# Ledger of designs, part 77: designed miniproteins, single chains, continued (4)

Each design is a single chain, and the fold is of that chain. pLDDT is the mean over its residues in the fold that is shown.

## One batch from the design tools (miniprotein)

Design m14831
Fold by ESMFold2-Fast:
Formats: structure tokens, sequence, C-alpha cells
Structure m14831 (fold): chain A 60 residues (1-60)
């Protein structure tokens, strides 16, 4: 399977573990704070995709 998708659960884990203040998860949606640099957004998205991929790997 070729779906590397970001999940709300994986995003919540990254926010909690890394103390990310520019991202919040509310009502199953991922919210990004205004003015967050693209590099920080990219790094966060990559970390969440990597964690999502690990979870999907365990289910497969």
Amino acid sequence: MSDLEITVESAEEEVARNGISFVSVEDGLIHIKEGTPSKDIGAFMRAVQERTGEKMKELE
C-alpha cells in the first residue's frame, strides 16, 4: 500500500512529545498557527507521516 497519510492520532503524539506550540488538534482536525514558518510545518508533517507509516506497517 502506497498511502503515507497523516492521522490525527499521530499528530497529537508529535505535538505532545515535542512540545509543538504551533499545532493543535481539535475535533479531529489539525490546526496550524498563523505565521508558522514553512520549514517548521514541513518538519512536523514529515514526522507525523513517518509515525503514521509505522502504525500502518504494524497493521499490515
Scores: mean pLDDT 68

Design m14832
Fold by ESMFold2-Fast:
Structure m14832 (fold): chain A 104 residues (1-104)
Amino acid sequence: NPFTEPIAEILVILGVPQSLSQEAAVELVDRLENGHLGEVVDVLEKFNVPQSLHQPAAAVLKYVFEETSTVEEAQALAEKLKNGELPDYLNPENKEILQKRLEQ
């Protein structure tokens, strides 16, 4: 799946170790492709993403999978997150949580 690479980059930004990011991205993409959107948090927990980030991270990852039409759009979103730019679709609570993470 061509979305595996940009998802792996987003997972590194969210605190998954780079050495595990590809494995985490493959598991996440598999669950999303099979309609298991509710299991995104389980993957984040398995790969030691902090519990406080689970809901905002799941919102970003679901958006990448459902709303981005091209790999280039998903990569552009990963670059925005890397630069501290948060997507407008996030609610204020999730934006605050992610902003604090990106400032670390």
Scores: mean pLDDT 77

Design m14833
Fold by ESMFold2-Fast:
Structure m14833 (fold): chain A 68 residues (1-68)
Amino acid sequence: MTIAVGVAGSSLEEAEKYAELAMKAAGGTDYVIVEGDDLASAGAKALATAKALGGGGLVVHEGKGGGG
């Protein structure tokens, strides 16, 4: 099962570590990371990806710190 992971404000390295841990906890075999400008957009993209994958798992992560 593929886990869809939405990220906002996180580095890819942070997102990958989080996604791998979530995938293992859910008994998944793979993951896909999608980026959003905020949690809501990241969650929406991840949900769309999970639906496209036939109901794969969904995880959303928000990074902290860092202005822009």
Scores: mean pLDDT 75

Design m14834
Fold by ESMFold2-Fast:
Structure m14834 (fold): chain A 55 residues (1-55)
Amino acid sequence: SKLEEELKNIVKEIKEYEKKRRDALQAGDTAAVEEYNKKIEELMKKYREILEKLK
């Protein structure tokens, strides 16, 4: 279904941003860490919204 594909895509994007955030944290790039944290939060919110629709 479209919702299942959306969930799969969101999980992939979250994992990519988690990796980028980890790399930025190791480099001491606090601005990049904050940007990636914001993106992860947006993706997590979208994930929860889709789960609500599958309820």
Scores: mean pLDDT 85

Design m14835
Fold by ESMFold2-Fast:
Formats: sequence, structure tokens, C-alpha cells
Structure m14835 (fold): chain A 75 residues (1-75)
Amino acid sequence: MTTEEKALIASAEGLIEAAKTLGDEEAVKLAQKAIEYAQKGDLERAKELLEEAKKKLAEKNKEVHEKLSKERAEE
């Protein structure tokens, strides 16, 4: 494996852990696919999948924050 492949895999693994914590199954799946493509040497596709996973995780984080803020306001 190249240093770039190792970096992509490490980033994807960290994102999977964060996504599991937030309950974002889509981000987990996208990050897992990024690892698979990185291992196959398709770094371009791996980067695209990792970027999509990051976007999904950011959206989920916003939803969780908004939901918690709404629940606090209703109490």
C-alpha cells in the first residue's frame, strides 16, 4: 500500500467511528466503500466516496444538534 492509500483508509476508519456514534448508517457505508476502492488502488473513487461520507456525517450532525435544541426548547 502507498502512504496515500494508508491515509485514506485511516481517515475512512475515523469517519466510520464518528458516523456510528451519530447513527449515520449511510456515512458508514460510504466510508467502507472508500476503504474498498482505496485497497483496489482506485484512489480517485475512494476520495469521492470519502467526501460524500463526510457530507452525510455533517448533515447528520446538524440534524442531531437541531433536534436536541428543539427538544430543550419544548421542555
Scores: mean pLDDT 77

Design m14836
Fold by ESMFold2-Fast:
Structure m14836 (fold): chain A 61 residues (1-61)
Amino acid sequence: MRVRVEADLGDDADMARVRELVLAVNEQMRGKSPEEAQEIAEKARPALEAAGATGVEVVVE
């Protein structure tokens, strides 16, 4: 099972900051359950939104 965070970026998004946050969150989610991954993503959501990301979701495949 693959778990990752996806987000949409606006014209004014801090691309470097969003990338750092997404990489950190995805690293923390490796080997975690979908429930644990959801919690990790939820804790990162305010920082991602402050950097200009919207539609932050946990994707499970």
Scores: mean pLDDT 73

Design m14837
Fold by ESMFold2-Fast:
Structure m14837 (fold): chain A 76 residues (1-76)
Amino acid sequence: VDEELEKLAEEALKLIKEIVNTPSLSDEEIKEKIEELARKITEKYIELNLFNKEDFEEGVEIIKYALEEGIKVLKE
């Protein structure tokens, strides 16, 4: 469980750094990347029994918000 969560955290940090360090990315491209990762993380949380399948869309929105805040903090 922890190893899988660490991989997701590393992937999230990698994406955040990519977005912060690539100013040529459009808002649409950033939104698509965040959405894709948020869905992937939420699916994994369901597989690990941390989220109910019924809460998938709510989980995606929560993780998406967390990723957006992470980008904002690193951009200053």
Scores: mean pLDDT 78

Design m14838
Fold by ESMFold2-Fast:
Structure m14838 (fold): chain A 94 residues (1-94)
Amino acid sequence: VEELKKELEEAVKRLIASTDDDEQLALGRRIYELVREIVEKSENLDEAIELVQKAIDALQTAIDRSTNFDVQLDLASLLIGLAVELVVLKKKKE
């Protein structure tokens, strides 16, 4: 789990810094996969919630900076998936 968290942290940093459409899409998809794996393996709901929120914020930043409509739509689809996961995690904590 710690290795996945480090990979997610690096992917988030790279996504925020990236201005390349192909790199943004690849990083967005990898971030989504990493978050899903971390959530499935983690028993710490607070940590999982924080990581999902960090991933959502990174994807939103990439969407806001993109001038390519297709890239924005693909990233928005990934963001919606993460937002659903966040709602489920918050309900489990209640």
Scores: mean pLDDT 82

Design m14839
Fold by ESMFold2-Fast:
Structure m14839 (fold): chain A 65 residues (1-65)
Amino acid sequence: MTREQLLENIKKAEEKTLKELVEKGYSEDEIRFWKEVFEAFRTMVEALDLIEKDPEKAKKLAESF
């Protein structure tokens, strides 16, 4: 599975989840929380892809923290 496929799956899951939350009458704050959760998933996918494709660059980035 590629980074692009994972990001597309996350986007579809986000759209589906947000629609369901709105239909069930969840608060705007709850909806924003889930948007942040999906944003964290996207960041994690990008980090994992970088580690797999360019571990030296990922290692250098980690050394800067």
Scores: mean pLDDT 75

Design m14840
Fold by ESMFold2-Fast:
Structure m14840 (fold): chain A 68 residues (1-68)
Amino acid sequence: MAAVRAAAAEARAAAGQTISDAIVKHQSKEVTQEALALVRAITEAEKGSPQEFLATAEAARRRAEALL
């Protein structure tokens, strides 16, 4: 269980960094709105299981990378 929590924390940090990079690079309202939706999804998943949180953070990171 501790390993999954550590992985989820790392995935959240990576997703947050990628989302921030997408916002800074594009500086568009559309990208910012999509990025905020990804942050909300991660925050909601954080209230669930560590596995759901990890999966949601990984998905959010991939979506943010697609915005770059």
Scores: mean pLDDT 78

Design m14841
Fold by ESMFold2-Fast:
Structure m14841 (fold): chain A 75 residues (1-75)
Amino acid sequence: MSKEEAIKHLKKAAEAAKNGDFETALRHMSEALRAAPEELKPFLLKAVRDAVTALDEGNYEEAVKIFEEARKKIE
């Protein structure tokens, strides 16, 4: 797995969150973390935790923003 796979999953997580599909968003967050190179895992783990908190609070726009910023930063 690679940085490209992680980016792909972050995009799908953001799209799912925009559509209110939280289970799909959570699944793709987990896949992004698993796909990421070891170097990026601490950064993505923090992004995943922040996104989970936003989703749990019903702040879907914040969750989408977190996924998009994480994707942009690891390109």
Scores: mean pLDDT 79

Design m14842
Fold by ESMFold2-Fast:
Structure m14842 (fold): chain A 93 residues (1-93)
Amino acid sequence: GEIEKLRKELEEVRKQVEEAETAEQALKAADKALDLAERALKLGDSELAKEAAELAREAAMKALELAETKEQILRAIGLALRAIGLIFDAELR
């Protein structure tokens, strides 16, 4: 079903985070992981949502480490904060 599709997409995004060599690649992976977390919450799968949000935080932190511009730093911080919020929301459900 939809949950199985999200789990497959999450594993693909996890590989993208591991393989990211640039801030832009890590930022893109973080954005995808956040989308998966929000979709999982909407479907009522709080465990999958937390996993995706934790991956988004990891990707955003990697983007921060790889960041070469102020814009990339600010985007990474914003995504990390959003991911932390989703982790907390998932834990309260």
Scores: mean pLDDT 89

Design m14844
Fold by ESMFold2-Fast:
Parts: structure tokens; sequence; C-alpha cells
Structure m14844 (fold): chain A 69 residues (1-69)
């Protein structure tokens, strides 16, 4: 159930991000990462990496819009 909770917060964060609620989305993503990191399972490391990669992509897109446009 711990992994499911982490992914639930991640999905909620993505939905908020799509709505333009960046502050709320960031809060959800932080909670998702906290839950996933606590699990300390080798299989969870791959899932955590995927979540982190998505967060990095989102962050880069935000920076690109602010800096390049």
Amino acid sequence: MKIEEGYKYYEEGLELYKEGKLEEAEKKFEKALEILKENNDPEDEENIKKVLEKLIEIGVEILREVVMK
C-alpha cells in the first residue's frame, strides 16, 4: 500500500500541474517522493527513478518557459 500511496500523490500532482496549480502540484510531488524513498526496496528504486525523471522534465520545461521565453 505504501507504493500505491506514493503513486496516488504523484498522479494528483500531475493533475494539479495540468490545471496550472504549480504550488499545489509541487507539494503533492514532494509527498510522493517522501513515501517512495521510505520504502527502500530495490524494485522501488526503479520506480523512484522514473518519478524523479518526470519531475526533472517538468522542472526543465518550467525553466525553459521562464528563461527562454
Scores: mean pLDDT 69

Design m14845
Fold by ESMFold2-Fast:
Structure m14845 (fold): chain A 93 residues (1-93)
Amino acid sequence: TAELVEAVKSGDVEKARQAGREFGEKAKRDNIPAEVLVIEEGSPDAVEQIKKAAELAKKHKNGEIYFAAILATSDEQRKAGEAAKEAVDEALA
């Protein structure tokens, strides 16, 4: 959701981790899978990751998953995205 994306785009690792935890906790309460995809700008895998994001976005529109995709254009955004993804995984455990 918008709050998670904005937290990651801010590059604030702690803010992103908290937003990820809240995102994962909501998914766990609703019994819906959650997925966060961080796409690195300029990565050789970027095209593959964009295709995966498109497929996950369709599942999100159908109510099958909670999903956020973020294009990381800085090292700070990439680290924040990784922290958010880790927090989602921890909340779902």
Scores: mean pLDDT 81

Design m14846
Fold by ESMFold2-Fast:
Structure m14846 (fold): chain A 55 residues (1-55)
Amino acid sequence: KKKELKKKAIELIKNSKFIDEEEKELWIKYIENDENFNEKKLNDLKEFLKGAGAE
């Protein structure tokens, strides 16, 4: 379940046109290293990308 949430977050980062590849790598590493990644953090990431003009 937690692994699935991380996978979705990483997919969102990879598909974002707003973020440079270097920024994407930092976000992916942050998500992978977060042992307590949860649905709230996934939603926070979605809101961040949405507010930044990402789809």
Scores: mean pLDDT 74

Design m14847
Fold by ESMFold2-Fast:
Parts: sequence; structure tokens; C-alpha cells
Structure m14847 (fold): chain A 58 residues (1-58)
Amino acid sequence: MRERVAYTAGILAGYEKGREGNLQEGIDAGVKAAESFGGTREQGEEAGKLGAELGLSV
């Protein structure tokens, strides 16, 4: 939970791209956002995928 800010940023970035119908761009955006807040690539991939899948569901 120490990286909660990075994880949240990754989810939000992934969600924005997922709404555009692009899962891979959502994952990539999640990684960039998470790394910008000191998160790991793995956290960014997980967060971006979760966000993108939620965005794709609308």
C-alpha cells in the first residue's frame, strides 16, 4: 500500500485509454503513470490493465 498513489495513477491512465477501445495503450499508459509516481513496471501493468478493462466495458 506504500505505492497507492502510483497504482491509482496507473488505473486512471489505463481507464482513459480503455474508453477509447485500446487495451494495450491503456496498459502502456498505466506503466508510464505508475513509474512517474515511483511505482514499478509490474504495478503499472496491473493497474493499467485493470483500468483499461473497466474502460473497455463501457
Scores: mean pLDDT 79

Design m14848
Fold by ESMFold2-Fast:
Structure m14848 (fold): chain A 106 residues (1-106)
Amino acid sequence: MAAERAEEAAERAEEYAKKAGGGEGAKAAAEAAAKAARAAAESARRAEGEGAEAAANGAEAAALGAEAAAKAEGEGKGAAYGAGGAIAGIGGAFAAGLAAGVPAPG
């Protein structure tokens, strides 16, 4: 479930990045958010349980950022929304990676 949700979010983010408006800042922000969503989706596939859900939530947040950046048409606002989405996606991917890869202390 979580991995599927994350994959859909990543695909949606990439579609918005391709369709981002004429402003270079908004386009770059949408692309950054799409890359973050993809990283989160990949982490969701590798993680289990709560880690996978955290990654899926990050991917969805990144997709929302990419959509907002693409639709804003103004560089300043679009860039801010895309950057927010990218940060959320990276955070989700990191949380999932930590949950999946934290070794037992010993």
Scores: mean pLDDT 69

Design m14849
Fold by ESMFold2-Fast:
Structure m14849 (fold): chain A 55 residues (1-55)
Amino acid sequence: SPEEELEKLERELLQEAFLASRADPSSLAGRLQEVAARVAARAKELGLDARGNPL
């Protein structure tokens, strides 16, 4: 479902952000902001609102 696709994307992006931040811990806050932005953009493309509900 679109909701499951969005949850999978968020989980994968968070995992990548945490792994990358291990080499540079100061980058974590910025990486989390990028994850939030990418998840929000994908939600819009899937026709979901900010809460992950279908429009």
Scores: mean pLDDT 78

Design m14850
Fold by ESMFold2-Fast:
Structure m14850 (fold): chain A 65 residues (1-65)
Amino acid sequence: SEIEEAALLILNGKVDEGLAILEELAKKEPEKRQEIIERLEVVLKQIKDPEHKAKIQAFIEKLKK
């Protein structure tokens, strides 16, 4: 799935690429917005880099609005 592809990119340090996939998916399929948020909250627990965490948290906040 596109959500799992994006999650793997993020976990491998390609945060901007993964978030770009999820942004496009949320635009095309707004009903998946909550699923994207839930997956990113799980991914966030595995991220150690503070800058990567901040980018992911900011993206989650944008999707919640």
Scores: mean pLDDT 86

Design m14851
Fold by ESMFold2-Fast:
Structure m14851 (fold): chain A 66 residues (1-66)
Amino acid sequence: SPEEAEEYYKKGLEAYKEGKYDEAYEYFNKAEKLYEKLYEETGDRKYLEKAIEVSVEVLKMAVERV
């Protein structure tokens, strides 16, 4: 559901803020997959935009870990 995707995204952001990068990555991955599925099912580009937003956060974490 959109609510479940949003919840995982918020948990990912909280974990990232706390420096828990592996935990944040797992939550972001779950959120991204849910938003992608929602876009495939609905065609609503707002879900594609949310999936991209989550992907950007993952890339930011990846850069910080190198």
Scores: mean pLDDT 82

Design m14852
Fold by ESMFold2-Fast:
Structure m14852 (fold): chain A 66 residues (1-66)
Amino acid sequence: DKSKKLIEKIIEAVKEYLPEDERLSEEQKKKLLEEVKKMKANSVDEIMEKFDEILAKIYDSLPRVA
């Protein structure tokens, strides 16, 4: 339950940085989920603290289209 809400928050944050026409590939979505799982955070508080690092990794891994 809480993990699902965190993933939704991350997607919303990423959505603000991604162009509206940009579609995440199936591999990019899997990479996002793997990064969240690798955090191994049991509490929302721990994930929030590393939220900035997660965004940086996502931003670097996401396709960039002008």
Scores: mean pLDDT 56

Design m14853
Fold by ESMFold2-Fast:
Structure m14853 (fold): chain A 68 residues (1-68)
Amino acid sequence: SMAISEEGITRALGRMWVGIGNILASQGKYEEAAKAYEKAAELFREAGDEKAAEEARKKAEEARKKAE
């Protein structure tokens, strides 16, 4: 169904945002990386991928700690 297709696309977008966060973190842009991981977590939650959402939230928290 279209809803299942949209969920799959949303999950893929979540994975892309994790990749963006990883690149930003590797450049020392921890505040921007945290925002990218937060976007990924929201997308995974909307897609029903609770484990991926939890991992993305953890990455966002770790990036925020490094930004301070």
Scores: mean pLDDT 84

Design m14854
Fold by ESMFold2-Fast:
Structure m14854 (fold): chain A 79 residues (1-79)
Amino acid sequence: MSPSLEEAEKEIEELKKELEKLKKEFEEKGDYELAKEAEELIKELEEAKEKFYSRKISPEEFLKKFEEIKKKLEELKKK
C-alpha cells in the first residue's frame, strides 16, 4: 500500500512531464505568470522527491506534498 520507489518514480516523472508541458503552453501563450507557477511546482516536486529518496520525510508526508502539487496543477489547467 505504501508506494514502492519504482512506482513513486513513475508517478513523479509523469507529473513532472505534465508540469513541463503546461509551462511550455503558458510560455507560448505569453502567460509568464502561470509559466512561473508551473516552474515553481516542478521545483517543489524535485525537492519533495529528494527528501523522500533521502528518507528525510515519510511516504505519507511525500504523498501529501505530491497530492498538493497535483491540486495546484489542476488549478493551473483551469486557466
Scores: mean pLDDT 77

Design m14855
Fold by ESMFold2-Fast:
Structure m14855 (fold): chain A 74 residues (1-74)
Amino acid sequence: SLEDIIKKIRELAKKLSPELRETVNKAIDAIEKGDIEKAKQYIEEIVRLAAQHPEDRDVALEAIKLMEEAIKLL
């Protein structure tokens, strides 16, 4: 379900640096509001930030995949 995917994204966000976590939480908020355009914009920002923080890369990419799955359910 959408709610289960969002819960998984929130758990992954806890493992990210504060700046990436903040952007992931903004993407989750946009998804919960059904704002697909804003959610996609935040995903692009997460990709950019993950490139600058290689230590967060794998967790950030997993969160992005789940966010893309959540958007497909909207």
Scores: mean pLDDT 87

Design m14856
Fold by ESMFold2-Fast:
Structure m14856 (fold): chain A 65 residues (1-65)
Amino acid sequence: MSLVREGLDLYNEGKLEEAKKVFEEAIKSDPNNVIAWFLLSKVLKDMGKDEEAEKYRKKGREVAA
């Protein structure tokens, strides 16, 4: 199964910490997975961790370049 899909399902249920862990695992498995970087940033922002979210958003953009 796709880790990105599992993370999205958790995120849609409001399970932000669990979604974060799944997206972190997706990035560890494939650091070039731009979608996983973007979604991790989104989860962090929704958790109120704006500084961390911005950092991961930048990393995702760098990978996408």
Scores: mean pLDDT 82

Design m14857
Fold by ESMFold2-Fast:
Parts: C-alpha cells; sequence; structure tokens
Structure m14857 (fold): chain A 78 residues (1-78)
C-alpha cells in the first residue's frame, strides 16, 4: 500500500500543528485559538480519512488521534 505516503502525511500534519500551537503559546489570542481549534478538528478528520484510504497502520492512526487530542487540550489552556 501507500504506507510511506501515509507516514509522510501524518508527519507533515503533526509538524504544522506543533508549529501553530507554539506560535499561539507565545501570542495567545482567544479568537485565533478558537479559530485554530475548529480548523484543526476539520483538518484532522480529513487527514485521518486519507490515512485510512492509504491503508495506514492502526498504530499510526491511533498516534495521530492521540496527538490531536493533546494539541486540543493544550489549546484549551490558552
Amino acid sequence: GNKKKAEELAKQFKKEAEEALEYLKKNPDPEVVEKFKKQLEGLSKQVLKKLQELNADESLIKELEEFVKEVLEELDKL
């Protein structure tokens, strides 16, 4: 299957989400934080669906789901 493409997609998504979270931690704006939460939830659903279509390992899907949950919890602290 497209395992390498799935891993690359997950890695890129995590990197972009982490960079956005770090920016918001330094420059907290409640309106920007809420907008990013909504965007992250929408994008994560699309990425997870694409990973499933690429026959990604169940472990990779679970790791990404847990990562998104952790990022959302960190955003809730801002």
Scores: mean pLDDT 84

Design m14858
Fold by ESMFold2-Fast:
Structure m14858 (fold): chain A 80 residues (1-80)
Amino acid sequence: DGDRAVRLVRDGLNMAGMPDSARVTERVMTRLIRNRDYGTAVRMAQGVLDTLRRRNASPDAIRRASEAVRILRRMQQRSR
């Protein structure tokens, strides 16, 4: 599930024409998930979603980021 959330955020950023941000975000989020820091991962994915909305990214890019936020929030709940 964590790996899927990272791929969704990466793909959303790539679709929005932000490949450098996608690469950095994938690396950082992979580390956060490995360390079980789901709270920070949720905040990062939410920041990506907010950026995609502000830039009027495609519905597909926004949908992918929204799904990643949903996955990470479920992981955060299960880590309690």
Scores: mean pLDDT 87

Design m14859
Fold by ESMFold2-Fast:
Structure m14859 (fold): chain A 55 residues (1-55)
Amino acid sequence: DAELRALEEALRALREGRFEEARAIAEEIGWHLPDDREVALAQLERRIAALRARA
């Protein structure tokens, strides 16, 4: 799933403090990350968990 792979890469970038890269990766799949890092982390983690639960 291209969406899952992109979100996992965006989450990794966010955790490493690479916010601009994380936003760019998420936007490639039509996902807009909020400016707040903590909110963005929570949203990515929740979406990844939901996609993994479907697999």
Scores: mean pLDDT 79

Design m14860
Fold by ESMFold2-Fast:
Structure m14860 (fold): chain A 77 residues (1-77)
Amino acid sequence: SLRELALSKLKSEKSKTLFKFLSSFYSIEEIANMSDEELIKLVEQVVKTLELPLSEEEIKEAAREIKEAAKEALRES
């Protein structure tokens, strides 16, 4: 599946956790097509909801990794 393909491209456990939550509400195509600003805000909301101890820089890094994984999964399918 596209979700499993995108998950396999994520390197950090934090990105995998965030992606698993996001992909329950958004399709891989939706995630790939979000602006960087929209995805960062969405990841911030997830971090707050899950009470994860992530810095602003870690949130931006995770959002970038998630977007690239989603885009790459779509290109390979």
Scores: mean pLDDT 84

Design m14861
Fold by ESMFold2-Fast:
Structure m14861 (fold): chain A 79 residues (1-79)
Amino acid sequence: MRELLEEAVKIGKDIGINFTPTGTTPRGLLLDAEVIVGLVEIKLGVAKIAGASEEEIAKLERALEELRELLRKLRELAP
């Protein structure tokens, strides 16, 4: 559980989203991951509207796909 959130934090940081997780329970870890995913979705939406490069869009889309898979795994482990 914690390892999946740590991967999500690293992915977020690589694309400029510096989020410090505070969750220590299964629900807290899940919430932290959901926040990271939401922030990446917002950043991707803004980048598309602002006409960011294809490279930047692809980088954000890849990060979002990886984060959504981590979130799916976290949801399966949370009560």
Scores: mean pLDDT 81

Design m14862
Fold by ESMFold2-Fast:
Structure m14862 (fold): chain A 60 residues (1-60)
Amino acid sequence: SKELKEKAIEAAKKLAEKQAKIAGGDVEKAVKQAVEAVETMSDEEQKKLIEAAKSAGIEP
C-alpha cells in the first residue's frame, strides 16, 4: 500500500543515515540508495525493513 511504502522509505532513510554515520560514509549517497532499493521491494520486504528499523531503535 502507499502508506506501507511511505513508512518503509522513512525507515530506510533513517536506517541508512544511522549506518552511514557509524561507518563514516556518504550519508546523502546512502539515503539515495536506500530509497531506490525500497522502490523495488515487495510489500513483504517493506514490512521486514520497517521491523528491522524498529529493532535498531528507529521509529518510522
Scores: mean pLDDT 78

Design m14863
Fold by ESMFold2-Fast:
Structure m14863 (fold): chain A 90 residues (1-90)
Amino acid sequence: MKEAVENYTQLKLLQEQVKLLREYYERNPEDFTEEEKKELEEGIKEAEKEIKKLEEKLNENKPKEEDVKKIDEELKEKKEKLAKLLKEAE
């Protein structure tokens, strides 16, 4: 139970981090040197590997649907709050 919730939370956080890094790179490719691009690609690849491991663990030990909904709602709220803060910082 506890492990499944922790694994799901970590999965969602890693997915969001990879998404944000890819979106930033796509919008600002000039901000990265060739070495930094390779490090970013390697970091994303490792994160994707960890995502796969977490998905496999969650396939064996699924969290309760109510826990999934709660985590998804909390992450959505945090994402909206972060987006508002970023707009205010401009």
Scores: mean pLDDT 77

Design m14864
Fold by ESMFold2-Fast:
Structure m14864 (fold): chain A 67 residues (1-67)
Amino acid sequence: MAEKARELLDKAIEYANKGDVEKARQYIEEAQKLIDELEAQGKTDEVRELVPRLVAAYLALIAAEIE
């Protein structure tokens, strides 16, 4: 699950950098669902490790949407 969330966030950053904001948003939403499930399972260490990548994905998305 954590590995899959990481993969989805990497894809979100890739698509945001390509200007595909719709796909980037979809991948962030999928990763967020997995992160929420990890939190529900008490896997705080895995969630904490994903936070910098999640932040990077959101920043890339915002940069792609804002001129």
Scores: mean pLDDT 82

Design m14865
Fold by ESMFold2-Fast:
Parts: sequence; C-alpha cells; structure tokens
Structure m14865 (fold): chain A 89 residues (1-89)
Amino acid sequence: MTPEEEAELLASLPREELERMKKAAEEQAAKWIAASKSPELQKAIKEFQEHLVKALEAAARGDTAAAAEHLAKAREALKKAVELEAAEK
C-alpha cells in the first residue's frame, strides 16, 4: 500500500475512529520511547509519532495530499527507528 492509498483509506474513516487512532499512536510511541536507551532511537520514534499524528489530522480534514506526505515521512522515521532498535539487540 502506497502512502497515497493509505491516506485515501484514512480519509474514508469516521473522525471518531481517526481520533482514537491518534490517541493510540501517541500512547504506543510514549511507551516505546520510555523503553528506549538511545537518544537517537528516541528521536526517530518521536519523529515517527509526530508525522503519523499529522497524517491522521490531515486525513480527518480531507487533505489526502498532506496526509500522504506525512505518512511517507512517518515510514522513513519508522524504518530508522527499527534499524536503530535492531542495532541495540
């Protein structure tokens, strides 16, 4: 699924569901940051969460272009976080 396809899917969801997803993403990111020992990993997780939240907010207002851009950035940050976490194990 491309960021554009994901953005269109998110924009089709009820606003209440997007708000629940946003809260879940914030809570999960906070737990992951708390479990992390590396400042670089914590930064990557924070960047992932920030872009994911912005994508959900853009989708809620029907801005699929902005949602897709933030989803792409969130994917890049998530990839970096996963690579950094793997280096700690």
Scores: mean pLDDT 83

Design m14866
Fold by ESMFold2-Fast:
Structure m14866 (fold): chain A 56 residues (1-56)
Amino acid sequence: SRAAEAVERARALYEAGDVEGAVEVSLEASLEAARREGREIPKEVLERILEEARAA
């Protein structure tokens, strides 16, 4: 599945020391999964999560 593939990609990036890339891939996969399930995440919440991810 796309989710499993994204998790594998994020893990590979994390193991390579690319923590920022791993977080970005994980976030994108989570948003895609939520959208597929018919759950609409408000833009305001998405922006907040993205800001927190960049700060981490």
Scores: mean pLDDT 69

Design m14867
Fold by ESMFold2-Fast:
Structure m14867 (fold): chain A 64 residues (1-64)
Amino acid sequence: SMEIARKQTVAAILKGGIDFLRRVLARETDPERRERLEREIEELEKELKEVEEEIKRLEEEEKK
């Protein structure tokens, strides 16, 4: 499915972004910047979870 493939690409991009931001956060010493990075990571993790749930739903529908 092209739709599943597209969502898998989005999930991969989100995972890469989360990993990158976590590495930035690990080296960040400014408390305000750390808080902003933590919020950005949380938002991306939420988006990733939603995309992964959509992929799972689409895969189950295609098996029926």
Scores: mean pLDDT 86

Design m14868
Fold by ESMFold2-Fast:
Structure m14868 (fold): chain A 83 residues (1-83)
Amino acid sequence: MEKLEKEVAANPENLATLHALAVAYYNKGELEKAIEYYEKLLELASDEEKPMIYRQLAKLYKELGEYEKAEEYLRKAEELEAA
């Protein structure tokens, strides 16, 4: 699994497809599916890409009422941006 994840991370088109799917599910109001695709994107993303994905996950968890998880993801984004 890790090898395939790293191979996908090296292909921007696959990351763009996962992001597009996450946005599409968000627009449909399927927040849990949107989170699932953003989490998949996060597993495949580079450190430069992760802060933006963490911020989007924080927003989605906040909309679900999962405030503690939202705060965790926001902190992770800030930590990577400071590094």
Scores: mean pLDDT 75

